# Designed miniproteins, single chains, continued (4): the designs that were tried, part 19

Each design is a single chain, and the fold is of that chain. pLDDT is the mean over its residues in the fold that is shown.

## One batch from the design tools (miniprotein)

Design m12632
Fold by ESMFold2-Fast:
Structure m12632 (fold): chain A 79 residues (1-79)
Amino acid sequence: SKALEEEFRKLFEEGAPREEIKKWVKEYWGRYDMSDEQLDEFIAAAKQILEYKDIAEELKKKGMSDEEIAKILEEKLKK
């Protein structure tokens, strides 16, 4: 859900502690069967995906092509 994605993003923007984020992911994304380590990996991956998604949308808003956006994201991944 887009609404759940926005709520997840806000948790990071507000600097919520890791335990609060884990609890939220279990309850609202239904990740009850994940271990603590799996939740940490899931949260890290989800945060990275959202960050790249935000960068891509910002660049699309500036009129950049998908090819140009991919090149910029690749350069950011190398850092």
Scores: mean pLDDT 74

Design m12633
Fold by ESMFold2-Fast:
Structure m12633 (fold): chain A 110 residues (1-110)
Amino acid sequence: MKDIEELVEEILELFKKILELKPSEEEIEKIVEILKEEFGISEEEAEKFRELMKNNHEEALKFLKEILERFKEKAKEALETNYKEAFALLARMISAELKLKKILEELEKK
């Protein structure tokens, strides 16, 4: 089983590779949809993230790291109080990783 810390690192590495391949507006929207669905980011955070992915890849990566760190801390807290919630949060992280990996594979095919 992947550690929460390994999942955070793998998601960040996938995202960095996606940014290097210069995702289109359609692919940016797919990424934002994943973050909204899996991590529950707000519409305000989603809009900021869209702009950063277009104009500032370094800040986009930092913003995603902040989101993942918040989610990681919530998952770790849940492990001590509610195992069912903890496993649900881990499942959302794994789902996000798999969805981002598919986007990367589509981008690599050009």
Scores: mean pLDDT 81

Design m12634
Fold by ESMFold2-Fast:
Formats: C-alpha cells, structure tokens, sequence
Structure m12634 (fold): chain A 73 residues (1-73)
C-alpha cells in the first residue's frame, strides 16, 4: 500500500540522515532527526491514512533538505 511504502521510505530517510549527521560529528542534527522520527511514530496510531501520507511526505522533504544544507555547509 502507498501508506506502508511511504512510512518505510520515511524510516529509511531518517536512518540515512542520522547516520550522515553522526558521520559529520553533528550530534545535534542527528538528535533533531531522531526527535522528528519519534514524534511521527508517536502520532502514527492517532492519524488518518491521509494525514499519515501528508505528514510523511512533508517530513521526508524536510529530512532531505536538512541533509542537502549540511552537505553545502
């Protein structure tokens, strides 16, 4: 399903971002990504499928933005 695919994509994007920031020694950004993931996981059981899709897409975009900004710094 699209929902399951998107949640899995989000989890992978978060894991990649955390690993990337840790490899740079940027533990503050790694913790921020961990917090964003934890907040999403905590909210997941109370969200509608449409909310999950919207929130996951927004968070995936934000995580990718954070990584790209760090690469250019």
Amino acid sequence: SELARLVLELRRAAEEAIAFFRSLGDYELAEEVERLRAEFEAALPSMSPEEVIRRAEELIRELRRMVEEARRA
Scores: mean pLDDT 86

Design m12635
Fold by ESMFold2-Fast:
Structure m12635 (fold): chain A 61 residues (1-61)
Amino acid sequence: MLTPQQQEQLKETQEWMREQYRRDPEEARASLETLIGLLRREDSPVNQQVAQQLEELLAEL
């Protein structure tokens, strides 16, 4: 489970990524895919949860 601070940071990251996608969709997708890959490499519940949220964001874009 994410702390309130981690949830706020995730929300800010998601908003920033949506802005990046508006400017350069290809670069934003590549950046998200790279970040998701890095998060998925660690056996961490927090990293897995963040990766899932970013995968959902990528699917919505």
Scores: mean pLDDT 77

Design m12636
Fold by ESMFold2-Fast:
Structure m12636 (fold): chain A 114 residues (1-114)
Amino acid sequence: SALEKAEALADAITQGLIDALKNGEVKKFVEALKEQFSEIPDLKRIEIEVDVPDGAKITEILSEERTVEVNGDEARVRRRVLLKASDGSLYEIEVEVTVKDGKITELRIRIRRV
């Protein structure tokens, strides 16, 4: 279903970003995602914003939020995670995936210092 596909992708991207931040490899993970997403023919919108210094590593997950919206054949899943890095800085991950008629139509990834 559209919802299952949107949830699976949003969860996979979010977990991948968390793991990459734990290892200081977020830029490599994002570059790999860009390459994978360039091959999706029905992707109408892609937004990727990453404001994380090289070597930033998370020490704590402070909060996690999930929003799910379903309207007929369209599903949108948003994940928001607030993180604390080893230097004491706070970062927010936001991942949003929209699937319509079984196709990924929109992807948004933002990692920002709070």
Scores: mean pLDDT 85

Design m12637
Fold by ESMFold2-Fast:
Structure m12637 (fold): chain A 81 residues (1-81)
Amino acid sequence: LREELERLIERLRELGLDTAARLAERALAALEAGDLLRAEEELGLLEIELAILRLVGAPQEAIDLLERVIDLLRRLIEERR
C-alpha cells in the first residue's frame, strides 16, 4: 500500500502535477511521523487540488490518479486512528 502510494506520487510528478505530488508526500511523511492532524490537513489540501483539476477540465487520467492517491491516504489515516 505504501509502495503503491509512492509509485502513484511519482506518476503525479510525471504528469506535471507538482503541487499534488508535494502535498501527497507531506501527507505520507506526516503519517510516518505519527502526525495524524498534519496528514489530515495535507489530505484536505489534496481534495481542494482535485476540485481545481475538475473545474479546469484536467485530463481524466490526472483526475483518476489523484482520486486514487487521496483514497489510499485516507485509508492509511483511518488505519492509524
Scores: mean pLDDT 84

Design m12638
Fold by ESMFold2-Fast:
Structure m12638 (fold): chain A 89 residues (1-89)
Amino acid sequence: SDIEKLKQLQAEVLALYEEILDYMLKEGKITAQEKEEHLARIKATFEKALAKAQQDPSVLPDFIEKLEQIKAELKEYLAERKAQEAAAA
């Protein structure tokens, strides 16, 4: 189901954002409260997108394509961050 694919992509993208925010928290760039606020905003955005897709399935291909793009960009960012951390050790 395209709805199940959207849900799976949302979960994967949320996990990647959480990992990025954990790096920022560890580096002192954000507070624990700011991390929670950022995650809450992402979750709210995803819930609205899911509700819209359930009412109008014609948006599913575009929503899935956008999340696949975001997922790829976040994975690339995290891979670069991990490589930089490993090189600094």
Scores: mean pLDDT 86

Design m12639
Fold by ESMFold2-Fast:
Parts: sequence; structure tokens; C-alpha cells
Structure m12639 (fold): chain A 75 residues (1-75)
Amino acid sequence: SPLEKASPFKSVEKKGDSYVITRKDGKKEEIKLGNLLSERTIAGYKAKVYEIEGGGTLTLYLDENGNIVAAAVYK
């Protein structure tokens, strides 16, 4: 999808209270989420913006089935 091409990450996986983000180079980063800040629909995808514990935001893009298809991190 267009969002997969725009995403700096290869995959995002939930692990307990955190998300493990795998970058396209294979490096993994663990991010613990705080509050949901906003939710909107972009090009048929649900975009959810969360606080990151320690500062910054994580945007998760979900398809119609609730699968994470892209992510963006701003710190």
C-alpha cells in the first residue's frame, strides 16, 4: 500500500504493554505507549496517534481489519 512505502518501519508488533517496531534495516525498537491523542481516517486507513512514554508520538495506521500496516515515530 502507499502507507507501507511511506513508513520508515518494516513491521510493528504488540508485546504486552509495548510495541516492537522493526525498521527496514532489521533494527528493533521497543516503544511503550501512553494516551491515545487522536484518531482519524486517511485514504481508507485508520490513523491512531499515541503518546510515547518518555516523549514524542507514535502514529499507527490500521487497515479495515485492524491490522497495523504502517507506523511513524516523532520524538
Scores: mean pLDDT 73

Design m12640
Fold by ESMFold2-Fast:
Structure m12640 (fold): chain A 87 residues (1-87)
Amino acid sequence: SAAERVAELGAEVARLAMEAGLPVTEADVEEIRRRLPEVAREHGVAAVAQAVADNAELLARYAESQGKLELAERARRLAEEARALAA
C-alpha cells in the first residue's frame, strides 16, 4: 500500500541519517516503520511523503557538508521517490 511504501521510505531516510552519524538508532528506524503507516492513514499519504522528501533533502545537504557524497546521492534518490508519492 501507499502508506506502507511511505513508511519504508521514511525508515530508509532514518537509516541513512544513522549512517551519516546523526543520533538515530535501529530502534528509531523500527519505530518509524511501525508508526508512519498510521500517520499516513490519518493525515494523508501525500502530506507524509512530502515530509519524508523534505527530510531526505535536508539529509542530502548535511551529508554533502560532511563530504559524504555517496550518502548524499542516496538521500536525493529517496527524496525523489517520496516526492513521487506526494504528487
Scores: mean pLDDT 88

Design m12641
Fold by ESMFold2-Fast:
Structure m12641 (fold): chain A 75 residues (1-75)
Amino acid sequence: MVKITVKGDTVTISGLDEEMKEAVVALAEAMGAEVEVDGNTVTISGLTPEQIKEFIELVKSLAKAYGKTVEVEEL
């Protein structure tokens, strides 16, 4: 299961395998985000609220393509 946590302008994605992690990092970098990687967790910052919504939908689509379920929490 992939977990997406939104806190202010910061998005944290956990539960990624290595292949998904690489894809998520590439996606975030393509959107102009700052990316921090810690093990299987990716933290994204520097996106606008509109870009965060777009990023979440793209990550959901990616997770579905890899056969994973996604949980989203907004803090």
Scores: mean pLDDT 82

Design m12642
Fold by ESMFold2-Fast:
Structure m12642 (fold): chain A 65 residues (1-65)
Amino acid sequence: SSAVERVLRALEFLAAQSPDGWIPQNQLQAVADLAGLSLETTTQAIAVLKDQKRVEEKGGAFRLV
């Protein structure tokens, strides 16, 4: 799977554990660990997902669209 697909699955898993679906900025390492990627690659993949309007960011937190 691509880095973007792996990050999307990790975000989906963590969003399911969140009462409102938002993943705080301090859980970026957890996203990277679940995706099996570096923090740098994870941040780049999130930027791609935001450009594709599949992820939104507010106040440093992330949510699936």
Scores: mean pLDDT 87

Design m12643
Fold by ESMFold2-Fast:
Structure m12643 (fold): chain A 100 residues (1-100)
Amino acid sequence: SVEDILKGALVHAMELADANPALSEEEKEALVARLAAVMREVLDTLKAQGKEDDLDAARELFEQKMEELIAEEENPEERAIVRETLAYALERFDAAKAAA
């Protein structure tokens, strides 16, 4: 569930980056790599804590890590993609919790 939400968010980010004419191919690849690294860190942290299926813990940690990434991002186009990716994931976490 958590892994599927994060994979879906990464695919969404890739689609946003691909559709953005202001970004170079190198910038798109680097952005996707940064997002994938954040998602991997979240999954590894939750697994280490025995919380890999904890939607609330995953949502909180992912939001924290993504807000840190947004604060570090100097390119407004890349920052917009990170914000949209976060919004997409949070909506999916909230929907998954409501369906449980």
Scores: mean pLDDT 87

Design m12644
Fold by ESMFold2-Fast:
Formats: structure tokens, C-alpha cells, sequence
Structure m12644 (fold): chain A 88 residues (1-88)
């Protein structure tokens, strides 16, 4: 259900923030990406949904190429939080 997806996304965002605080930027980015995928599934505008996923993938690739997973995680967490608040 929609409520279950929103609750799961919120849990993943909280786990991502905790991983980031513990210095695990890669895990934080991966958890935030999972939250974004769940939230994007609730967007009726397919182009917007696909665009968000592609942006998120781009941030993950940039983190891998630069080694700056903390930067990627911060941006992914912010995007997921903004989308979660919009969809509540």
C-alpha cells in the first residue's frame, strides 16, 4: 500500500542518515537511493519518476568515480526527504 511504501522510505532515510553519521557514505548513498526508488514508484508522472531515478543513479556513479560517497549520500538524502514530504 501507499502508506507502507512511505513508512519504508522514511525508515530507509533514517538508516541512511545514521550510516552517514557513522562515516559509511557508500551505505548511506545506497540506502537513500533505495528510498528514492520507493518514493518514485508513487509518482504518476512517469517522466518525472524516471528523471529522478536517472539523477539518483548519476549521483551514485559520481560517488564511485570520485570516492566522495558522503557528498552523493547528502544529496540523495535531501532529495528523498523533499520527495517524502511532498508525497505525505
Amino acid sequence: SREEILEKAEQLIQQAEQALKQGDGKKAAELAYEALKLLASLIEDVARSVGLILRAIGLLIQGELTGDYEGAARELIELAKELLEELK
Scores: mean pLDDT 88

Design m12645
Fold by ESMFold2-Fast:
Structure m12645 (fold): chain A 69 residues (1-69)
Amino acid sequence: SSMAELRKRVEELIKEAKKKLEEYNKTGDKKAKEQANQLIAEIMTIIGNAGDEELREEMEKELGSLPSK
């Protein structure tokens, strides 16, 4: 379904955001942090536009697993 495809796309973006945050934590490269923030903003936009409560809850949980400083 279109929602399953959207979910997989958001999961891929979350993985990329995690990679960029890990790069920032390792190197201190502010560009990596900015790229991670842009990816997170895009994820939030996709979730908001989808209007699907189940997708939102699931993706919010995944976003909560992102590396912190």
Scores: mean pLDDT 78

Design m12646
Fold by ESMFold2-Fast:
Structure m12646 (fold): chain A 100 residues (1-100)
Amino acid sequence: DKEKIEELRKLGISDVGIAAWRATGLSPEELLELQREVDARNPDASPEEQRELIAEALRERGREEAAELVLNGLTSDENLLRRAERIRAELGLPPIAPNV
């Protein structure tokens, strides 16, 4: 949902980070739930600390690849975006929007 993506942007998550998370099959709703869990547990966390906490929550859920992409994707690494797009293509999912 566009409104949920805008909420993630307001939390300081980059477009590349959002695209990388979505590429792992995560919905914007799942991302918002994870972000809210992190904010509720540590509301004073820096954006970097929030990324680490979200990644830990994903690992606890068995989504280790998603956790890795979140951590690295939030650094605006274009190579990680390309990697996420390749994974999506292999899974038969639609490509990531280049300006999300």
Scores: mean pLDDT 62

Design m12647
Fold by ESMFold2-Fast:
Structure m12647 (fold): chain A 55 residues (1-55)
Amino acid sequence: SKQAIEFLAGLLYAGDYEGAEEVVKRHKLTPEEVLEAGKLVPQHRHTAEGLAKSV
C-alpha cells in the first residue's frame, strides 16, 4: 500500500530502524515496496536495501 510505503519512508528518514522493521512485518511489505520507500529518501537507500533483504 502507498500509505504504508510513505510511512516507512518517514521512519527511515527519522532514523527509526526498529519502527521501520516493525512496519515492514506488520504490513507484510514486499522487498520491492521497501526499496520504493528507499527511493523516497535516497540518503537512507542503503538502510532500505538492508531491510528489503530481511523480508
Scores: mean pLDDT 81

Design m12648
Fold by ESMFold2-Fast:
Structure m12648 (fold): chain A 69 residues (1-69)
Amino acid sequence: SSEELAAALQRALGLSPENARALAERLVARIKEGRLDAQDAILLGLALHELGVPESEIRALTTRLLENP
């Protein structure tokens, strides 16, 4: 969820709760629209790592979103 992404981004990047929520909402919107760029993939990867998602799953998800927008 965007709330879980926001919490993960706050922990990973040291963002304020407000900035973390804004970034999470932007990432979710871009994923839904199929327009994920390299910077978005890095931010998503950091958030998923903070949430305890395995590295193999992070790689598969980010690669898929970049290759199949």
Scores: mean pLDDT 76

Design m12649
Fold by ESMFold2-Fast:
Structure m12649 (fold): chain A 55 residues (1-55)
Amino acid sequence: KEKWELTLPDGSKYTIEMTREEIIELLKEANIPYEIDGDTITFEIAGATYTLKKL
């Protein structure tokens, strides 16, 4: 599986193991707005911005 660095709105960082397709599927299913820029996925929950970057 792919590894991604998740950056939370407070600047804290976590590593997650998911495929790009699994991440996109979850965001779409949860009706969360997202943008893809290469290996970076940015999404928003309740006005707070989260970033996933492929490692």
Scores: mean pLDDT 83

Design m12650
Fold by ESMFold2-Fast:
Structure m12650 (fold): chain A 73 residues (1-73)
Amino acid sequence: PNGEVPGVLEQRILQHLAKNGPQSASEIAKALGQSQKTVTTAIKRLKERGLVSVDEKGYASITEKGLEYLTSL
């Protein structure tokens, strides 16, 4: 269930993935100047909302729903 809209960090992660393609939490953390733990937590929340998918190797990618969300901003 959708209880809350994505915050500023989650929106920045979605924009980064839309521009750069699939990335690991450590790559996103370096790009956004955030800790890897903070980014990993944000990715889990985005995955729960269906805005991001994570593969077996740990690479996060934006979904079609995530792209639609960014377009609605």
Scores: mean pLDDT 80

Design m12651
Fold by ESMFold2-Fast:
Structure m12651 (fold): chain A 86 residues (1-86)
Amino acid sequence: SIRRAVAAIRELLEARGELPRSELVAEVSRRTGLEPAEVGRILEALRRLGLVETRVDEEGVELVSLTPEGRAASVEEIARRVEEEL
């Protein structure tokens, strides 16, 4: 479910601060049973909503982190906004 994916994304990014996008997608897919492409669509929705941000490091790895808004909002509120965006 979208809510489970949002919860997993938030837990992982709160615990680690930043994660490679590929690692985040793989771990969320494993925890939720969603296809990697589905998790990718959820991450893109979160990015468009300003709830996550991305940067590319010196090695060319795309890293994902929570924005202050993404950290402050409830999982339920985030999941609702993502469902409306998809």
Scores: mean pLDDT 87

Design m12652
Fold by ESMFold2-Fast:
Structure m12652 (fold): chain A 106 residues (1-106)
Amino acid sequence: SPAPRFSAPEPPVIKVGEPAKVTVTGGDSDSRLEAEVLEGEAQIRVDDAPPVTLKKGERVDLGTIPAGGSAVVEITPLKEGTVKVRLTATSADGSTVEADIEIKAE
């Protein structure tokens, strides 16, 4: 099924202040992308958009991924330890795909 897909973070272990990248691949319809920080504190951006700093429990709308398109989400840890971010893609029909992204900051 041509549902939206998320890559693993690369690299999964990084230095504080360096970005880990997650590639989001669009499905057969446009999808709304959101990020929520589940653990830690991170700066999050998509492609060339301005970065947003999020603490645990905060979320941001990252915009629309077009059908057949792709975007790169950069997650930059602001503190040593584990950062967990939930990425959610919501398709035009209301169906959702989620990925919990875990990054270790050193």
Scores: mean pLDDT 87

Design m12653
Fold by ESMFold2-Fast:
Structure m12653 (fold): chain A 100 residues (1-100)
Amino acid sequence: MQKILDELDKLIERAQRIIRRVEELLRRHPNASEETRELLRTAKRLAQDVIRRAQEIKQKLEEGKLSEREAVQQLTVEKFKLIAAETDYWLAEERLRREE
């Protein structure tokens, strides 16, 4: 139980970091191309979805509505979504370097 809860908390922190990074890039680059802005919007939406889902998993696990096995399976899906968000963020950051 505690190990899964700790992993969910770390996943939420990691997703929150991506949201902050996206907002910072948008703030520093108001003239970013539409393609770059779309990558940043996608990264932020995925990270927000991961936070929402991780919180739902945590709540259901604490309420006994999810087994530990089901929680691990759902956590794995959310980890892959966050990797996709981080990838979109990285691609946007590389694009911004080329636009400068």
Scores: mean pLDDT 87

Design m12654
Fold by ESMFold2-Fast:
Structure m12654 (fold): chain A 71 residues (1-71)
Amino acid sequence: MEELLRRAEAAAVAEARRLVPGGEIEVETRELSPEEAEAVARARAADGTELVVTARALPSGFVEVEVERLE
């Protein structure tokens, strides 16, 4: 589980940093099940736009990443 949490966090932060290089990034991680972990990264751009990156780490070694833009 700790490995999955770290993988999810790393993926979410990397994607958020790629999309908002100079923005502030806050990350929350949670265990969805004994074999799945999720990280949600909120990035704020200097102009006030918010971006939410959700990364889910699976036991197969894959990480799924979704991006949402907020007002």
Scores: mean pLDDT 77

Design m12655
Fold by ESMFold2-Fast:
Structure m12655 (fold): chain A 68 residues (1-68)
Amino acid sequence: SNKEQFQKLVTQLVGYQIAASAPDLEPVDVKKAAAQQAIDILQQLAAIDPSNKDFYQAQIARLQAIVA
């Protein structure tokens, strides 16, 4: 269901966001990979929860700065 899909995506997203924001000890390539995974999940969330699309777009823009 959409509710179960949402819950799974949110749980997965938290892990990647933590990794993308990791302390200086984490390699840059690991942070960029985590940021890209978080972007992909946020795009999926925007598709199933369009009422919050502006919030997801803001998060994607922030994470894109890490990937660049």
Scores: mean pLDDT 79

Design m12656
Fold by ESMFold2-Fast:
Structure m12656 (fold): chain A 78 residues (1-78)
Amino acid sequence: SKEKIDEALKLIEKYVETGNEEDRKKFLEYAKKLSVEEQLELLRRVHEMALSSTDPEKQKRLFEVARELADLLREQLA
């Protein structure tokens, strides 16, 4: 749902801003509860955010998030 994706994006934005491992873990725990369809949409949104970012550190963390989402999807589709 849009509501779940919006909540996940808020958690991602917090991690991207803080770089804090605790915020990363909160995002991952939430992402694992999403459906495959919601994880795919979230991955698409995160890639868009990463490509639009002008801050190298934030871009790096966004690509890290995208990789973690891709790993979750790969595990679920295996």
Scores: mean pLDDT 85

Design m12657
Fold by ESMFold2-Fast:
Structure m12657 (fold): chain A 96 residues (1-96)
Amino acid sequence: MPLIVLSDLAERLLSLLAPELVARVPPRVLTVEDAQAFVRQWQSQSQLSQAELAEVLEVSQSTVRAAYAGNPEALYRLLERLLRLLNPEATLEVRY
């Protein structure tokens, strides 16, 4: 099962944006479902459409749709872009 591994800085940034989600996952690791829930929550709180989210994160709308369908590479790309928007030194990786 693919896992998204967070740097310490990425974990802290996600904790600020979705503290309840980070509190429920193993330290520095997100499942695809946790990552998908985080992206959905952040989009809802920011009041962005999928098209606006794609523009802000500089990804295609098809990438946003794939992420929302649970594609781990698409979720990784969205989270990477979001973290880079907040702090370019925050990093994450996908483990299969």
Scores: mean pLDDT 68

Design m12658
Fold by ESMFold2-Fast:
Structure m12658 (fold): chain A 79 residues (1-79)
Amino acid sequence: IAALTAEIRAIGARTDPADPASVAAALREIAELFRRRGLPRTAEAYDRLAEELARTGEVSEETLEEARRLSLPELEALL
């Protein structure tokens, strides 16, 4: 968890929060990180968030809830 958090922080530090395209790119990079760690459902959740953000400039509550539903089983298994 600590190593994963450090990698996510490093991605965030390189991201321009005022640019939705920059944030979407960061979310995709985080998705690849989760995929490499054996968390493909969590990776798919982040990919979906990135796709909507890149397309619309924002993320809907529906997409956030779907992302949470996708990632929750893998995150629970880590506990």
Scores: mean pLDDT 77

Design m12659
Fold by ESMFold2-Fast:
Structure m12659 (fold): chain A 83 residues (1-83)
Amino acid sequence: SEKEKIERRKKAMEKTAEALGMPEETKKEMEKLFDIVEKNRESNPELAVEAARRMFKLGALELGRKNGEEEETEKALEELEKM
């Protein structure tokens, strides 16, 4: 079912955040943003896109920190925002 597919995606996101060593507060924000995306993707796509962009930024920053590339990641995200 669609609900089961959404739950699987949510669990995959949670496992990825855990593997990245993401702080608990950031993990909670990711879960809230994921719920916004899934609830609004068909009825309010603009809100879903905004939430998805925030999730991408949070994930990219944590990946950058883990790999010692935080500064490079922040610069890339700033350039993306200017486009």
Scores: mean pLDDT 76

Design m12660
Fold by ESMFold2-Fast:
Structure m12660 (fold): chain A 100 residues (1-100)
Amino acid sequence: MASELFQKALDAMAQNNLELAFEYAAKAFEELLKEGKLPSEGLLLFATGLALSFIEQKNEEEVQKLLKLLEEQLELARKQGDTEMASLIESLINMLKSKY
């Protein structure tokens, strides 16, 4: 399910539909969190790219929602002892906050 949602997000981005890409990416993170699963590097980088686009557009609500989902995944990575994934997510969060 989360993999299919990420594919739909990529398809929406290929059509320059940022709102739909955001909706599917957010749903992919929500499904992964429900399953207690960490995101792929691809989904993390995609979500970071979306957040940067929304920062440029001054869409504060979308940026805050993506940051919240990333922070929830950071806590999950820490709870699972995945120090490499936790470090990556923390670095992305800090970078986004510096650009916001």
Scores: mean pLDDT 83

Design m12661
Fold by ESMFold2-Fast:
Parts: C-alpha cells; structure tokens; sequence
Structure m12661 (fold): chain A 78 residues (1-78)
C-alpha cells in the first residue's frame, strides 16, 4: 500500500533530516509529512471501513512517535 510505504518513511526522513540539518529541521519535515498523510487519509475516509481508518490513524500516531524518538536521539547525541 502506498500509504503504508509513506508511514514507514516518516521516521526515516525525520531522523535523516534531524541528523543532517538539526532537530528543528527534522521536526518541520515530520510536521509536513504527518499533516499531508492526515489529509490523504481524510480524503479516502469514505472508501475505507471504520476499522481500516482506525488502523491507519494508529499507524500514523506510531510513525509520529517513532520519528519524534529518532529526532530526540539525534539531539541527545549532539
């Protein structure tokens, strides 16, 4: 699923940008990607079961948490 691939990419992109450009830049990328995916999920909500929508929302919450942990690890290592 393209949505699942995007969800897996969020913590990787945020962590990479945080390492290259600093934690604030990593957070900005996380915010942009998470908001874009929230809008994409919302645009498809009428074609999804409530169970699928809930599962995608939980996966997005987990991806955001993983991304925040990756940013925090970069900040702690600096």
Amino acid sequence: SPLLEQLEQIPKDAGKVAAEKGPAAGQAVLDQQANALRQQIQSHKDTMTPETLEALQKLLEQAVADAQAAIAAVAAAA
Scores: mean pLDDT 84

Design m12662
Fold by ESMFold2-Fast:
Structure m12662 (fold): chain A 74 residues (1-74)
Amino acid sequence: AVIVLKNAKVAFSGDHLFVETTDKALAAKLRALSSEQVVEIIHEGQSLGRFRFLGSSESVLEGETYYLFELQRV
């Protein structure tokens, strides 16, 4: 499967990819991933590689919901 990141910030720490977004539809797609599923992540037209889903969290800041996702490179 391929996930295209729109309206999202990305950061790397070693083999871990952190994704932050306010896009509820994107958040729903990422939450639907099983821990065994490998996905290709594309951000700003560039493939970041293949990843497995590790976890998610959310926070509310100034009335907006921010979704944070952690993935591990495979």
Scores: mean pLDDT 84

Design m12663
Fold by ESMFold2-Fast:
Structure m12663 (fold): chain A 69 residues (1-69)
Amino acid sequence: SEISREAQRELDKLREKLRELQAEQGLTPEVLQRMMDLGVLEVQYAVARVYDDEELLRKTIERIREMLE
């Protein structure tokens, strides 16, 4: 679905941001926590995809956008 593609694009942006942050700052406790939060969102995205849960996809997008700020 279109919302699934939107969620994938936002997730890709977050992965890139955290990759850059790790490259610049190293694996600090703050970077590690954000990487763990990303892992939770990746699982949530996978679950939403399996069950075609558009509400969960929207919530996942919102949380990713919060982390991108």
Scores: mean pLDDT 86

Design m12664
Fold by ESMFold2-Fast:
Structure m12664 (fold): chain A 75 residues (1-75)
Amino acid sequence: SSREARLQASARASAAALGRLAIADAETMVKEDPSSARRMAESLRTVAEIAAADAEAQARLEGAAKRMEGIAKAL
């Protein structure tokens, strides 16, 4: 139905917005304290599960988590 299409579009938009905010917050935290990178990676993986409505948002969150894990390993 058209209502279902609108709800799905709203869910995708919300997932995309959540993903952008979560990544920005994690990047800010790691810039201020690189030792937080592992914790930020774990948080981003959890947010990726919540962002299930948008596969691109999930992929971006997983990519950011892997980048944070890389920073943690380099310390």
Scores: mean pLDDT 84

Design m12665
Fold by ESMFold2-Fast:
Order: C-alpha cells, then sequence, then structure tokens
Structure m12665 (fold): chain A 85 residues (1-85)
C-alpha cells in the first residue's frame, strides 16, 4: 500500500513538473504579448497552488513533502533545459 502511494506520488510529481515546464516555456514565448502573458501567469499561479495542495495530501499519507517538491523541481528544470536546447 505505501509503495503504491509512493509510486502514485512520483507519477503526480512528474506530471506536475512537466506541466510547469510547458507553462513556463509558453510564458517565455508569449512575453511580447501582455494579454497572453497575463493569462499564462495566471495559469502558472493556479498550478503552483495545486502543487501545494498535492504536497499537503502526500504529507497526510506519510510521504515526505520535501522529496515530492524536489522531484517536481528536478523534472521541471530538466524539461525546461531540454526544450530550450
Amino acid sequence: SMAKLEELAKKMAEEMGLQLADLEYKLEQTKSDPQKTKQMQKQLQLMQQGRQGMIQQMQSTGIDPQSVTQHINEVRDKKLAEIKS
């Protein structure tokens, strides 16, 4: 049961990291359009709020919130580096 929860947490963190990378990349691409930039910034903020909710849920099940946060950031950074290459 715990191993399955850890697997799900890693998958959710991976998906979140990839989505954050995509939004941050699109925000960078649309920065010349103030209206599109504003919309993308709002989407990024909402996703970051969702990340906090997920971390709290994982913490309540005994999963280390720092590990989840680190994995999200690592996936995001790796994907952003790949996209910008």
Scores: mean pLDDT 79

Design m12666
Fold by ESMFold2-Fast:
Structure m12666 (fold): chain A 61 residues (1-61)
Amino acid sequence: AMIQLSPEQLVHYVLELHKRERLSEEQALAFLRQLATAQGYSEAEIAAMERRFLEELRRAE
């Protein structure tokens, strides 16, 4: 069953997959876009999630 996730939950889920499963940044961004699109988020909301994902990656030292 598909569980509806908030934009923040989607970003954090994909960040954890990037860290745990060693997805590349490109793979993680592609997966984020795929999940957000499947859950009915707009292109503007997806772009905001992508920016948030990249900001969180940049903060991880």
Scores: mean pLDDT 78

